# Designed miniproteins, single chains, continued (2): the designs that were tried, part 9

Each design is a single chain, and the fold is of that chain. pLDDT is the mean over its residues in the fold that is shown.

## One batch from the design tools (miniprotein)

Design m4284
Fold by ESMFold2-Fast:
Structure m4284 (fold): chain A 103 residues (1-103)
Amino acid sequence: SSSEKYIKKLLAKMEKEIDAFKKRIADVTQAQLEAMRQQAIALIEALLATVPGFSVSELPNLDKATQERVIQLLKLVEQIALITGNDGTLEAIKKKIDELKKT
């Protein structure tokens, strides 16, 4: 479907941004690392919050491989939020994961 194609493109974009963040982490100081984590969280939050078609209601209409990609991506975002201590991001992500698990 068109919504499934759109969600897959968004997942690829988010995965690319996370991969870029991981590569940058390897080459930075502790202070730069923390700044980069906050930037990555803000980008991931924006992608999760403002992207049309990236919602729990669309998950049952996706193939199993795409559903697993969404769940794995949200788990990675949760791990980043836990490491950075961003309680607001952590709560939003936990809610999103719990909603996906109920489908």
Scores: mean pLDDT 59

Design m4285
Fold by ESMFold2-Fast:
Structure m4285 (fold): chain A 76 residues (1-76)
Amino acid sequence: MVDFEEAFAGFPVRSLAGFLRREAELWKSPELVELAERLEAIGDRALILEALRIVQEHKDDVEKAVELLRELLESV
């Protein structure tokens, strides 16, 4: 199991946002792409890392990942 914080510790916030956008594009979800772009605009490293964790944890449930990411953005 990969520790997300450890795996991404060396990456700048811009690269983390790029990884999130790529995952959203691979899932072909316009909602995920929109949420990824909003997280990139905020530019918060911890917030983007949490978003990446949510996406990875819920790879089999895209709708749940979208819901959790919306909640994450609403908490900011």
Scores: mean pLDDT 74

Design m4286
Fold by ESMFold2-Fast:
Order: sequence, then structure tokens, then C-alpha cells
Structure m4286 (fold): chain A 58 residues (1-58)
Amino acid sequence: VFTPVTASMTKDGKWIVEFEDSQGKKYLATFAAGTEPPKGPLTEQQLRSLAESVVEKP
């Protein structure tokens, strides 16, 4: 389960949302311009289907 922590809009109108998993690991997910980022927890399958890209923070 991935919980959204923060959401910010890029200058291209895309959303970058920081997610935290159940172990406290952080991930950055990018969502297409004109879409609304999710406000609640997502499964890995839901995150992969809705996001353009997902990257684990080092």
C-alpha cells in the first residue's frame, strides 16, 4: 500500500506525488497534465496503472 504524502505541480502542468509504503520507503510518481492525483492510499497495481512513472527515492 502506497500513501500519498505530498503533491506538487511541475511547470509542464504534470503532478509529482511523493508516496510512502508500509515500510516507510519513499517513491516519486508522475501523473499526466490535467489529471487529479489520488488523495488516498493505492495498491501497487493501482499506482502503476494511474502513474506515468514511479521511482524509488534513494
Scores: mean pLDDT 76

Design m4287
Fold by ESMFold2-Fast:
Structure m4287 (fold): chain A 81 residues (1-81)
Amino acid sequence: SLLEEAKELYENSGPPKRSLTPEEIELQKRAAELYLNSPDNEIRQAAMYLSFAVTRGADLERAKELLEQLEKADEELKAKG
């Protein structure tokens, strides 16, 4: 599941970074939007893990893939309700 993938990305991340790149800041903002506003609890939890992983030097390519999948899932749920 996307939640399990986000948890694993977080578990494999390092200590919190002192400075974030523009790409990391952008991904964190997008993840924050999901964990604050998604109607689905699993999407919110996955987005929270992803946000922490990005600030801890996780693989940004994998983070982007997961975030895009979470955003698509969230859009589908919002379209239904």
Scores: mean pLDDT 83

Design m4288
Fold by ESMFold2-Fast:
Structure m4288 (fold): chain A 85 residues (1-85)
Amino acid sequence: MDEKVVEEAKELLLKGVENPEKAEEYGKEAARLIMEKHKDPAEAAKALNEAIREVREEVPEEKQEVLDRMEKAAEEELIRSAALR
């Protein structure tokens, strides 16, 4: 796995945590960034899950809801992209 892509996705997710009103947009951006590197949906999902897990370990419990919203938006973008052939 390309650790640089995971780190870049993590930076976008952290920006979403700091800007809750744009959380979903940052989540989708993170998913799109990962999909540009990983064309295999399974590898893309794995990289996205790793970025989210690392951010979740750094984010206080009271901000977890913002991360959950970003995770949902990112997963929906990944699914949407995979469905478009």
Scores: mean pLDDT 80

Design m4289
Fold by ESMFold2-Fast:
Order: structure tokens, then sequence, then C-alpha cells
Structure m4289 (fold): chain A 79 residues (1-79)
């Protein structure tokens, strides 16, 4: 399992696109600047595809949305 750590700060991008390997199991870990874990999610890239994209987007009200279209993965986190 590969771990994707994303540190969320006031200067963080509102939209991030992260390339993934197909068929690999991932754990997304969202952290603050002090290293506190805000949210976690697990997903697997589509094994029939060589590459997938994780899109991480800031939403109003302190929420974040993670989408991997190729893996049929979509979650919203309150942080």
Amino acid sequence: MEVIEVTITDESLDIWAIPLKGGTEYELVLKDANGNVLATAKFTGDSSKSVSILTLERLPGGKWKAIVEDANFEETFTV
C-alpha cells in the first residue's frame, strides 16, 4: 500500500491533481501543519489502467473532496 500525505495550510492550493499507478492500493492522509491527521481514506487504482488521477479540492466550510474517477472513488471530508 502506498501512502499519499497532503499537508493542508492557509497557503495550500485549492485544487491538487496527484498521479496514481493503476492497480495500486493507496491511503490518502490529510494533515495540518503540525502533523495532526485530519482525515484518511483508502482506495485502489483501476488495475486495467496504467495511470489514474486523484483530484483533491477545497470546498466551502472547511471541507475537502477527493475524487478518483477511474477507481469509482469519491469522498468528502470535514476538517
Scores: mean pLDDT 72

Design m4290
Fold by ESMFold2-Fast:
Order: structure tokens, then C-alpha cells, then sequence
Structure m4290 (fold): chain A 73 residues (1-73)
């Protein structure tokens, strides 16, 4: 389940590759667009964790996801 993968990633985002994080985020965006409120909540939590990263690529991912969340509000 994309939801379970995302919840596991929240425990230690640094243990996941950038490509894995991008895939998890993409799946959560799809679920959020389908009206899955749990996916929206997890996506918001992931964005908060990604913003704490010192990696510019991870910060760029967080910014991209935040823009999607803002459009879906």
C-alpha cells in the first residue's frame, strides 16, 4: 500500500533514496486527488519532513508538493 510505504518513510526519510521518495509522493498525490483524506494528511506530514532536509533536491521536491497541496485546498 502506498499509504503504508509513506507512513514508514515518515519514520526515517533519510533512509530512502530520492527516487523512492519521488515515487511515494507521486502515489500520495494521486490518492489525494481521488479524495483520500488519509493520503492528504500523510502528504502534509511528508512535506514538513522534507522541508527539514539540507538536500536541495529534497527541498525542491517539498516545494513542488506544497504547490500541489495548495491547488487541492
Amino acid sequence: SSIKQAEEALKDISSYSKDQLKQIVAQLIEETQRGNERARQILKQIVDQLKKSSDPEIQALADSVQKVLDKLA
Scores: mean pLDDT 81

Design m4291
Fold by ESMFold2-Fast:
Structure m4291 (fold): chain A 112 residues (1-112)
Amino acid sequence: AEAERRYEAILETLNAIVDGLYEYAKENKDYDAIAQAFKAMAEDLRDRSPEAAKHFEKAAENVKTNLDEAYKHMREAAEIIARDAVERGEPAVFYVPVDGKPQRTEVLFDSI
């Protein structure tokens, strides 16, 4: 189905971002910047997607002490965000640390 194809494309992009953040955390140990990005995402999503917001809050709590657990929460949040983006016809939004600051990034999907 077209919706399923869009979901898969958005999720693949979001998972690539999540994987990039995981590698960035391992290499740079900049856990405070990553935690701030997750907190910014949770705040932005609180009203629209409380479930995704909760996962980003848990990711922020775990990133310094248990990066693998933080990664799991990020993957679960990505699935929720991808689903919501398809259902609402809106871009998926993700926050990434750039120069130690949370940067808002929009993941677009093409109309076929």
Scores: mean pLDDT 76

Design m4292
Fold by ESMFold2-Fast:
Structure m4292 (fold): chain A 96 residues (1-96)
Amino acid sequence: SLEERIRKAIETIKEKIKETLDNEEAARVMEILNKYEKKVGVRNFAVFLGSLTSLDRDNSWFTMLGVSDEEQELLLSAVRKVGLDAFEPLAQVFRD
């Protein structure tokens, strides 16, 4: 199903974060991601994650969800370190 494909794509991103970042930074990023996933649900969270690939702080999801400046910087830094390839499975779900 679409939802199962989305969940698998999200798990790919989360695993790459854990593999790429140091333990403390990974824990902080994962706490932020899990917080917003619970707040908005899997489908909206997937769109939010995809929006991070712009690497732009001018992101309507940041305003809509009330993402703090500190959380924004940490999330965008994590995306830069992890690389855009980790987000390709998620991008493909929305292209198919």
Scores: mean pLDDT 87

Design m4293
Fold by ESMFold2-Fast:
Structure m4293 (fold): chain A 79 residues (1-79)
Amino acid sequence: NLEKALKLAEEIAEAVRAGDEEKAEKYAEELEEVLKELDDLDRAYVEVKTHALLLEAAGKEAPSEEELEELAKKIAEKL
């Protein structure tokens, strides 16, 4: 479920922002299990979206949604 994976990615980023390493690890493990059930494109999108959310949590610049979608598509095409 793509929606569940994206929600877990947001929860990981929020836990990292709050400094809650145990909670971040728990959600990361749950996300890894959900990713196994996704197709290549959805999996690639969740992976690049998670990295973007972590960059934002660290106060860094993140790619736009359009850039994330394009990157995910290119990654999926190579899998």
Scores: mean pLDDT 80

Design m4294
Fold by ESMFold2-Fast:
Structure m4294 (fold): chain A 96 residues (1-96)
Amino acid sequence: AGPAALEAAREGAEAVSAAPGAKAEVKGNTVTVTLPDTEIGLAGAKGAAGGANSSPGVTATVEGNTVTVTAGSSGEAGNGAAGSLIGLAGGLEEAA
């Protein structure tokens, strides 16, 4: 895992963890986000995965209210993952 990608993923995880009812966990270049088990949380998970997958070198999967985002070793991929997660955190704060 590249240092820049790991650092960006951690920043995204911290932003999500600040949102009400959301939890983020970082393992290497992978961020697992658990959203509230609500209609908004499920929609947020799908949106976050779509946004992350639109970034070069980023892969995201959705399982219910859980989003797993994997950033490639490049800084560009890490920044894409972080941006998607920060956007999700802002949306959750507005919805709460």
Scores: mean pLDDT 66

Design m4295
Fold by ESMFold2-Fast:
Structure m4295 (fold): chain A 73 residues (1-73)
Amino acid sequence: MDEELRKLGERYLAGLERYLQILRDAGASDEVIRAAAEWATREGLAALREKGASEELLEEFRRRVEEITQRIL
């Protein structure tokens, strides 16, 4: 796996977790948190796909976004 693509994915995931936590702490609804996670997933997948990420890496990224979102909800 390309270390650079892995690192890019990790940066998106870290930013997502921080962003969702800020929204939750501000009193955002579950709907708002889910919408934010969906947007971030689309952005991250688009960036990774443009850089040539494998389907395996894209699927892993999507799963990890779901795990983070569930922890925040």
Scores: mean pLDDT 81

Design m4296
Fold by ESMFold2-Fast:
Structure m4296 (fold): chain A 98 residues (1-98)
Amino acid sequence: MEEIEKKLAEDYRKLAEQHAKNAERGSKATRELAKDNPLFAEVAEAIERYAQKAKEFSDVAKNGTFEEFKKAYEEFQRANAELDRKEGEVVRALTEAG
């Protein structure tokens, strides 16, 4: 059981670290778009928050307690939901505007 838990924690750590790196790159690209359209600034902020929560989750998955892991996972999921919502707002605005 302990060995399986260690492998799962390591897999979650690697996944969260990869998500954080991808989000940091996405945030930089979205910030460039935000120079011409303020709507992309809100998406960039959501991506930055997602990257931060992914890093926190990765750190907790490596060395945290189960309670810290649960809290970090919930925060990570909330940041992901907020990002999805903000991306949806941009898609809607672009579709309506042409």
Scores: mean pLDDT 77

Design m4297
Fold by ESMFold2-Fast:
Structure m4297 (fold): chain A 86 residues (1-86)
Amino acid sequence: MKYSEEELEEMKKRLTKLLKEDEGLSEEKAEKLAEIAVEMVRLHNEGVPVPEAYKIMAEKGAEIFKDDPELAKLFKEGAEKAEAAL
């Protein structure tokens, strides 16, 4: 499965909306989390296996959000939602 740049941008917008509406995140945090999740989809688009892409994104997210345990949890959930779309 391969996503275009336009499809990835739409996925980011949908994830940002869901994170704001469902999880109550601020615009900045929701957008950042959605961007990381979409990067995982982009890696899959480039032929990186899903487990490897997830590991890369999990490590990146843990480093970015190390001082925010709640956001780290939401990042994990966001990555799972993006992965379910693959």
Scores: mean pLDDT 69

Design m4298
Fold by ESMFold2-Fast:
Structure m4298 (fold): chain A 113 residues (1-113)
Amino acid sequence: MIKVTELKIKIEVKGGEARVEAELKFEFDSKLDAEILEGIVALIIGVVSAVFSRTHGVRVEELEIEIDYEKKILKVKVVLSGPSGEAAKEAALEIAELLSKLVEGKVTIEIKE
């Protein structure tokens, strides 16, 4: 069973963009558990982005997800654009909130504007 023990997330808002960098530390019994976590993270980002695209005109400009099996970390980079930096920031905060619900340990969120 996979367990997420730490989340570090940084949100930077500049112009019409919000840049999200997240690092999830996890424990797993198998590589399949790690792939399931990657799938869940991708689903969260996809669903939030789709909702905010319809409601706030937010777009995903960049998405990168990388698993380091040796270090047991999952790195996420998302760049969101919107008609305002506030719209992009709201989508980024929703992603952060939902990712935080996966964590049974430490959560650190840093916001820079």
Scores: mean pLDDT 84

Design m4299
Fold by ESMFold2-Fast:
Structure m4299 (fold): chain A 67 residues (1-67)
Amino acid sequence: MIEVTVDPSITEEEQRALFAEVVEELRKEGKNIEYDPEHGVLLDLPGTEGSDVRELVARLREKIAAL
């Protein structure tokens, strides 16, 4: 389980929504990533690469910066 902290300038609900959005985007691209919206964490799945997690974090930061 990988816990990712996002920018505190947005609400917890907005953070969870952005996580779900980015995870869905990455899954459509064939990445093996899963997000637990109830706990706000990424699940450590077999075959999930650290680079995939870094890509998720980068996209989250970009979306938050665009707000």
Scores: mean pLDDT 66

Design m4300
Fold by ESMFold2-Fast:
Structure m4300 (fold): chain A 62 residues (1-62)
Amino acid sequence: DPVLDALRLIASAIAKKYGNVEEAERLARTLKEAGATDEQIRQFLLDAGLSEEEVERILEKL
C-alpha cells in the first residue's frame, strides 16, 4: 500500500527528528573520527531525517 508506506516513512522521519537528534550527533562524531568526509556525514544525517539546518548545526559542532 503506497499511501500507508509513505505515511510510515514520514512518521519514522518525525520520530528520528524528535527522539534521536542527540544520537545522530554522536553518530556523526564517530563517523568523523573514523575518517568520513563532511559530505558523507551530511548525507547520513539527511538520510536519518534531519533538516538541512539541523545538519549544518551538527557539522559546525564537529
Scores: mean pLDDT 69

Design m4301
Fold by ESMFold2-Fast:
Structure m4301 (fold): chain A 82 residues (1-82)
Amino acid sequence: DPLERAYRLLLQMSSLDPNAPARVVPLAAQLLDEYAAEHTIAPGQEGALAVEAYREAVENYEKLKDVEVSPAVEARLAALRA
């Protein structure tokens, strides 16, 4: 599961910065939603796109600000934690 893999990467980052999951996961989920909504994603690309979005968010987490979590983003966060 690419989202589970991305979440595990966030957990590894949290060992260095405890705030990383709280800052990065909402942004990564929002980016994934925006990519899916605006781009015609070929079958099989969804997982790779999710991993890349989360990886990009993790790499740039130091530049992240507090993100207002929409209901859609909260639903994705709940799925990632399950």
Scores: mean pLDDT 54

Design m4302
Fold by ESMFold2-Fast:
Structure m4302 (fold): chain A 73 residues (1-73)
Amino acid sequence: SDILEEKAKELLSEEVVNFAKENGIDLSEVLQLYGVLEAMEKAGIKMSNEEKVELIAEHLNISRAQATELLNL
């Protein structure tokens, strides 16, 4: 929905929203995942970039290459 896109742009970025749309990724799943990652970081849970890529790829059902690209946006 437009409301979901507006919220995603506010909380993530327009680049992340565009990447999700271009790759057929559900914005609600992206928002949920980034919320979890932010909460873990604020709680002092140290994740490597490799662990973040694996989590993103598994959660969004995308390739590790796509997950790496998304993480670097």
Scores: mean pLDDT 81

Design m4303
Fold by ESMFold2-Fast:
Structure m4303 (fold): chain A 93 residues (1-93)
Amino acid sequence: MELTPEQKEALEYARKFAEEVRKRVEKIFPPGLADRVADYVLKGGEAVAREADKPITKYLGLAAPADGGSRFATEAARLGAKKVLEYLEKKQK
């Protein structure tokens, strides 16, 4: 699937943010938990990043991911989505 330049930039930002979260959490929590937190953050960020070529109103619909069996998973994904949305808002200025 061909990604637009905007989607590629947003996905790269999402991946970098998730990796920083992993590094921070890994210092405090066991590796398995750190990996799970980073994965949920990445999933939320990627969901918003995939819509980077679309109007901002559609990103708001993705800020609360539908898949998350726990409040913890939902909040981690929400953090990733929020950070990517903030990044896109700054670029659109």
Scores: mean pLDDT 68

Design m4304
Fold by ESMFold2-Fast:
Structure m4304 (fold): chain A 63 residues (1-63)
Amino acid sequence: MIDELLAKLFELKEKYIKGEHTKKDIQEGVKIADQLLKHRDELTVAMQTEIETFLEKFKKELE
């Protein structure tokens, strides 16, 4: 369900902010964010913006 994906993404975002993330956490974050953005109609505009910002940061970490 979308709520589980959101909860997991925010958990990974918290780890990223704290610098406690692994490369696998970043890869999972990108995958979850991409999946969530396919369901934009089920997300608030604020959540869409946060997810897109987070996805962009995570993609840069994998470069």
Scores: mean pLDDT 78

Design m4305
Fold by ESMFold2-Fast:
Structure m4305 (fold): chain A 59 residues (1-59)
Amino acid sequence: MVRVQAVEDYTATEPDEIDLKKGEIAEVLGNVAPGRVLVRKADGSEGVVPGSVLKIVGS
């Protein structure tokens, strides 16, 4: 399971996207397009965010 953390706040700009708060942890479900990552939040919500706002965590 790949976990990512938001490096900045992100506000959804497209219908398939979700909001993230800086520091929020999410699970990667897959890459849906170049630079676009489908994630699942701790509350179970799923949606797409730009890969540029994420860093891999869990070393």
Scores: mean pLDDT 81

Design m4306
Fold by ESMFold2-Fast:
Structure m4306 (fold): chain A 65 residues (1-65)
Amino acid sequence: SEILDEAVIEVFLMGFRLVGAELVREEGNEIVIRVPPDPEVQEKARKLAELLEKALPHVKVRIEE
């Protein structure tokens, strides 16, 4: 369901912000986030990206520094 996918994405976007990442852009099924050069933030963001891709297998997360 598109509305459920949107709700899941919104929850994960809040999670990315909470761990210190920023949303750069959304483009179709791709979400681009930026992380500071902080290993702890990078690790937390990577784990969230993996969880989001498992929850929504057609969504892809790209992490930029």
Scores: mean pLDDT 81

Design m4307
Fold by ESMFold2-Fast:
Structure m4307 (fold): chain A 93 residues (1-93)
Amino acid sequence: KAKELLEELKEKLEKAKEAVEKGDLKEALKYIQEASDLLTLLLTNGYISKEEAEKLSKELQAAADAVQKGDLKEALKHLEEAIELVEEILEKL
């Protein structure tokens, strides 16, 4: 369950990144929201630590803020940081 949900989280983040690269800001925000929902589920079920959840939440919020401002480079940076954090968590499982 933990690995499956983390892989789904990574997939949502990669889809958000693709949407930003295509300039589809509405789709990007949708996938960032879906990633945030999965993050809440992972934390609620004890599959990640509070520290890991806080780091991911911070990157997702920064990505969403950047998308809303039209700062695509900043959005991509925060989405890439979030993907790297998820990959690090997956390696520890």
Scores: mean pLDDT 88

Design m4308
Fold by ESMFold2-Fast:
Structure m4308 (fold): chain A 89 residues (1-89)
Amino acid sequence: SEEEEIEREIELAEGVLKVMEKTLEELKKDERVPEEKLKELEELIKRMKEEIEKAKAATDLEEKRRHLSNFSEVAIEFQKLVEEIRKEL
């Protein structure tokens, strides 16, 4: 069902978020990483968490899909910033 599909997508998003949080903690331990870039990554993590919570709280499937789509866009932005940081190290 569509409800079961959305529930699985939310669980997948939560899994992706956990991996990204671990990446951020790894980068925080590297003193070569600029503090400003770490703050940018922290803000993206916050936005991803907010989109997951909004997806869970949404009253209809279209709203849930919109928030999951927003999560994906922020996750792509996070990955691009991580790649940028790693190239400068």
Scores: mean pLDDT 90

Design m4309
Fold by ESMFold2-Fast:
Structure m4309 (fold): chain A 84 residues (1-84)
Amino acid sequence: MKEEYEKKAELLKEMARDAGEGLAEMAYSSYRLYDPEKAEELGKKYREKMEKIAEEKSEEIERRVEEEYRREKEERERREEEEK
C-alpha cells in the first residue's frame, strides 16, 4: 500500500505546481489590463516565486504523506492486535 501514498505525494506536488502556474497567469492577466510591459516582467517574477514556493512545499507534502502512512500502518497493526 506504500505505492498509494507515493502516488498521493506526486499528485499533491503536481497540484502545487498547477496552482503556482494559475496564480502567475492570473497576475499577468490582471496587470496586462493596466500596463502590458510591466505585466510581462511581473508575470515572470511571480511565476518564479510560486515555483520556488511549490518546491519548498513539495518537501513538506512528502513528509506529511509519509507521516500519514506511518500513522495508518500503526493503527491497522493496533486493530489486529486488539482483535486477538
Scores: mean pLDDT 71

Design m4310
Fold by ESMFold2-Fast:
Structure m4310 (fold): chain A 73 residues (1-73)
Amino acid sequence: SDIEKWKEIENLINEYLKKLKEMGIITDKEAEEAKETILKLLNSTNYSAEEKLNDLKEIIKTIEEEIKDLLKE
């Protein structure tokens, strides 16, 4: 359902921001502000929750791979 997909979107955002906090890149306040901004942007489009979730997963995956490559140097 769309509600379940929106929960999955929120969980992906939370997991990504948690990783950034654990790495010391962002503060708790910055993570909360980033989450609110991302959720507002996602709600501003007429795309389905499924399309938004798939797009978000691809973006996060790309960022994680880029970070891993940087850390290997």
Scores: mean pLDDT 71

Design m4311
Fold by ESMFold2-Fast:
Order: structure tokens, then sequence, then C-alpha cells
Structure m4311 (fold): chain A 86 residues (1-86)
């Protein structure tokens, strides 16, 4: 559990560091931010923090959509919906 929390926090912090660049319209930063948010969501889901995981998946979907990665955006959105069913 500590390892999963440490991984979730690591990906969360990496996402936070990229947010200013992503919000400024950097497509590479938007894609990387989406991936870090996705990984944070996965680890929070494994910790059974489903509401938090859902929030991270939804945010990942938004950034993937901004980056033009529609397939990744849809997968992240599905992850959010699956976590809300728990």
Amino acid sequence: SDTLRQRADYFRDRALSLQPRADAGDLDAQRRLGMYLLFAGVNYSLLQQYDLASQYFRRASDYFRRAGDDDLAQQALQGSQNNLQQ
C-alpha cells in the first residue's frame, strides 16, 4: 500500500509540474500531463480511493483530448466511469 501511495503521489507531483505548460497550449506537455494523471488514477484505484481515481482519469481525458489523442481520452474517460461504479 505504501508503494502504491508513493507511486500515485509521484505521478500526481509530475502532473502538477507540467500543468502550467500544458495549460499554455504545449501539446507535448498536455500528452505527458495526461499520462501522469492516468498513472496517478490507476494507482489511486488500486488503493481503493475510487472518487480520487475517477477525478484523475477525468482530468487525464481532458488533457488527452486537448492534445488530439482521442483514443487515450476515451480510455481515460472509461476509467473514470468504471471507478464511479465501485
Scores: mean pLDDT 86

Design m4312
Fold by ESMFold2-Fast:
Structure m4312 (fold): chain A 114 residues (1-114)
Amino acid sequence: SMKKELIEKVVEEIVERLRKGDGNLDLIGLLFAAYKGDEVAREKIRELRELLLEREKRGELSEAQRKVLELMRKIIEGEELEPEVVKLLEEIAYAKYTKDTEKGREALEKLLEL
């Protein structure tokens, strides 16, 4: 239902906002749901990854977006995530529902530094 260009911009906005403590966790919640085996979330992550790969070929990807792209790859390919990565994804997802934007930002920064 969302155009590919809009999905790409939303991913960028979510990552940038989280780094600034703004607390939009939709992308990370989607990654966590996909990792837990939600089929719709997995399909969405495949679509978002394709868009980010196209941007990477053009040299338009931020460092944070490259880290997210690698997480998408691991989840799509069924690779086991390191326990610390799983815990951080869980913390970010829970921070969204509790509206703890600072905790969400701190967990995201720690995840992106791994």
Scores: mean pLDDT 70

Design m4313
Fold by ESMFold2-Fast:
Structure m4313 (fold): chain A 100 residues (1-100)
Amino acid sequence: SHMKKQIQEDLEKIRALEDFQEKNKDKADEVSQEVQKQQQELSETIQRLTKIMSDTFTDKYTPRADELAARYPADPEAAEREARRIRDEAFEEAEKILLE
C-alpha cells in the first residue's frame, strides 16, 4: 500500500539520520540540531499519517464488523472471511484519502 510504503521510507530516513549523527557526533552542535529537527518532523508526519489511516479504517470497518457479528453468530469462518474482505476495502479507501 502507498501509505505503508511512505511510513517505511520515513522510518528508513530516521535510521539514516541516526547513523549520520553517530558518524558526526564529534562535529559541531549545528549538525546534531539539524538531524534532531528532521527526525522530529518525520516522526510527526508518521504519527499524522497513521492516525488518518487508523481513523478511516475504524470508521469504515467497525459498523460492518458489528453487522457481521449479528449475521454470522454461529459461523466464525464465514465471519472471518467477510471481515478480511471488508478490512482490505477499508485500508484501500484510507489510502485513497491519503493520496488526495
Scores: mean pLDDT 66

Design m4314
Fold by ESMFold2-Fast:
Parts: C-alpha cells; sequence; structure tokens
Structure m4314 (fold): chain A 80 residues (1-80)
C-alpha cells in the first residue's frame, strides 16, 4: 500500500491539469488509499479493476475516494 501511495503522490504532483486546491484535496486522501480500496472503487466506476500503474487511473480512484470521504469538497472542486 505504501508503494501505491507513493505512485499516487507522484501522479498528483506531476499532473499539469490539476490546480493547487485539487492537488491538496487528492493528497489528503493518500492515507486512506489501499490496493483493496482502489480495486473496489475502480470496479464500481469502470466495471473492472483499473491499471494502477496508469497515473490517470490513480487520479480517477483518488477522485472517487474523495467523493466518498468528503462529497461536499468534491462537489465544490467539480463546480470549477
Amino acid sequence: DEELRKKAKEAIEKDEELNEEEKKALLSQLPSLTKEKARQLSIEALGFEANLDDPRALIMVLWKLLKEKDPELAAKLNAL
């Protein structure tokens, strides 16, 4: 799980389309990110387990995790 969180952190920090508030919100979800949680969220979103080596898949999973843990913050960020 710690290796997955490091990959997710790098994906967030290197993403040129995310603003600073979005990066901060997604980074706050890293302690809750596990392989099992990522698997569950990707199956719910896509119908299959996402390729967690894909930075875009990691960002998608983190957005789903944020929406589950803090739906109000996720809604505010998506309104931009």
Scores: mean pLDDT 76

Design m4315
Fold by ESMFold2-Fast:
Structure m4315 (fold): chain A 57 residues (1-57)
Amino acid sequence: SLGDEIQAAADRIEALLRERGVTAPSRDVFSAAKRAVETGRPVEEYADELAARIRAA
């Protein structure tokens, strides 16, 4: 289901953020995951964007 795809993408984004030493709010992770599923683009791109935004904040 779409929800399962978003959850899987969210889990992958969280793992990538962990590798980068960044912790993100669940809301932001799920927002990024939903975008990745909708666009079909690599979750790595959304993880990198989210990590950059958090580091800049």
Scores: mean pLDDT 84

Design m4316
Fold by ESMFold2-Fast:
Structure m4316 (fold): chain A 60 residues (1-60)
Amino acid sequence: SDDERRRGDQASQLMQQATEEAEKTREEMKKKGGDQKDIEQKVEEIKQQASEEANRLLAS
């Protein structure tokens, strides 16, 4: 349906935006001299939260 297509588009957009935010966060943390482990943890959290939101949109 049109609603399912719109939700799919929104989920895809959300995932792309989350990837961009994760990369931006990675660069900012590197500038601050952050530990590699802390950087990867934060990046993973951003992507994980976006995946959960995208799945919620698709399940609606």
Scores: mean pLDDT 83

Design m4317
Fold by ESMFold2-Fast:
Structure m4317 (fold): chain A 56 residues (1-56)
Amino acid sequence: SPVDQLRDQLVQLHKEIVDLEKQLSTSTGDEKKRLQTQIDNKRKELDTLGDQLAAT
């Protein structure tokens, strides 16, 4: 169902964010800035998917 697909996407996106945050904790300088941007973008996607799930 569309709901199950959205839930699976949310789970995968959450795992990706956790992995990036682990990398961020050991990173410095430009690498840290790049990882933070990727995390911020994925969190925005997570919010959008959450809204879609709530609307379904």
Scores: mean pLDDT 84

Design m4318
Fold by ESMFold2-Fast:
Structure m4318 (fold): chain A 96 residues (1-96)
Amino acid sequence: MSDEAIDLGRQTLRQAQRLGDQSTVQVVSDGLRRLRRDPDDVDAIGRITAASGVIAGQTGDQDMARRSYRISREAVRRRPTPHSRIALDVARAAIR
């Protein structure tokens, strides 16, 4: 899960940078740093996947939306956090 969240986070970071979304850049960059220190940081995974779901909804990126949904579902199953629950809802809304 952490490796998949890191890959999704890197993709999200690139898209956020293209959009000039400094808030999303900051959130994802922080989440990626947290996951490198602690791969079991479910809150960091939730924050990355929530940001990914928002970007997927804005860009129409269905691959990103489905990956965000899959990862956020697993994060909620391991440990429900406010951000992992928000990530699940946001990703679900982004999927067509």
Scores: mean pLDDT 83

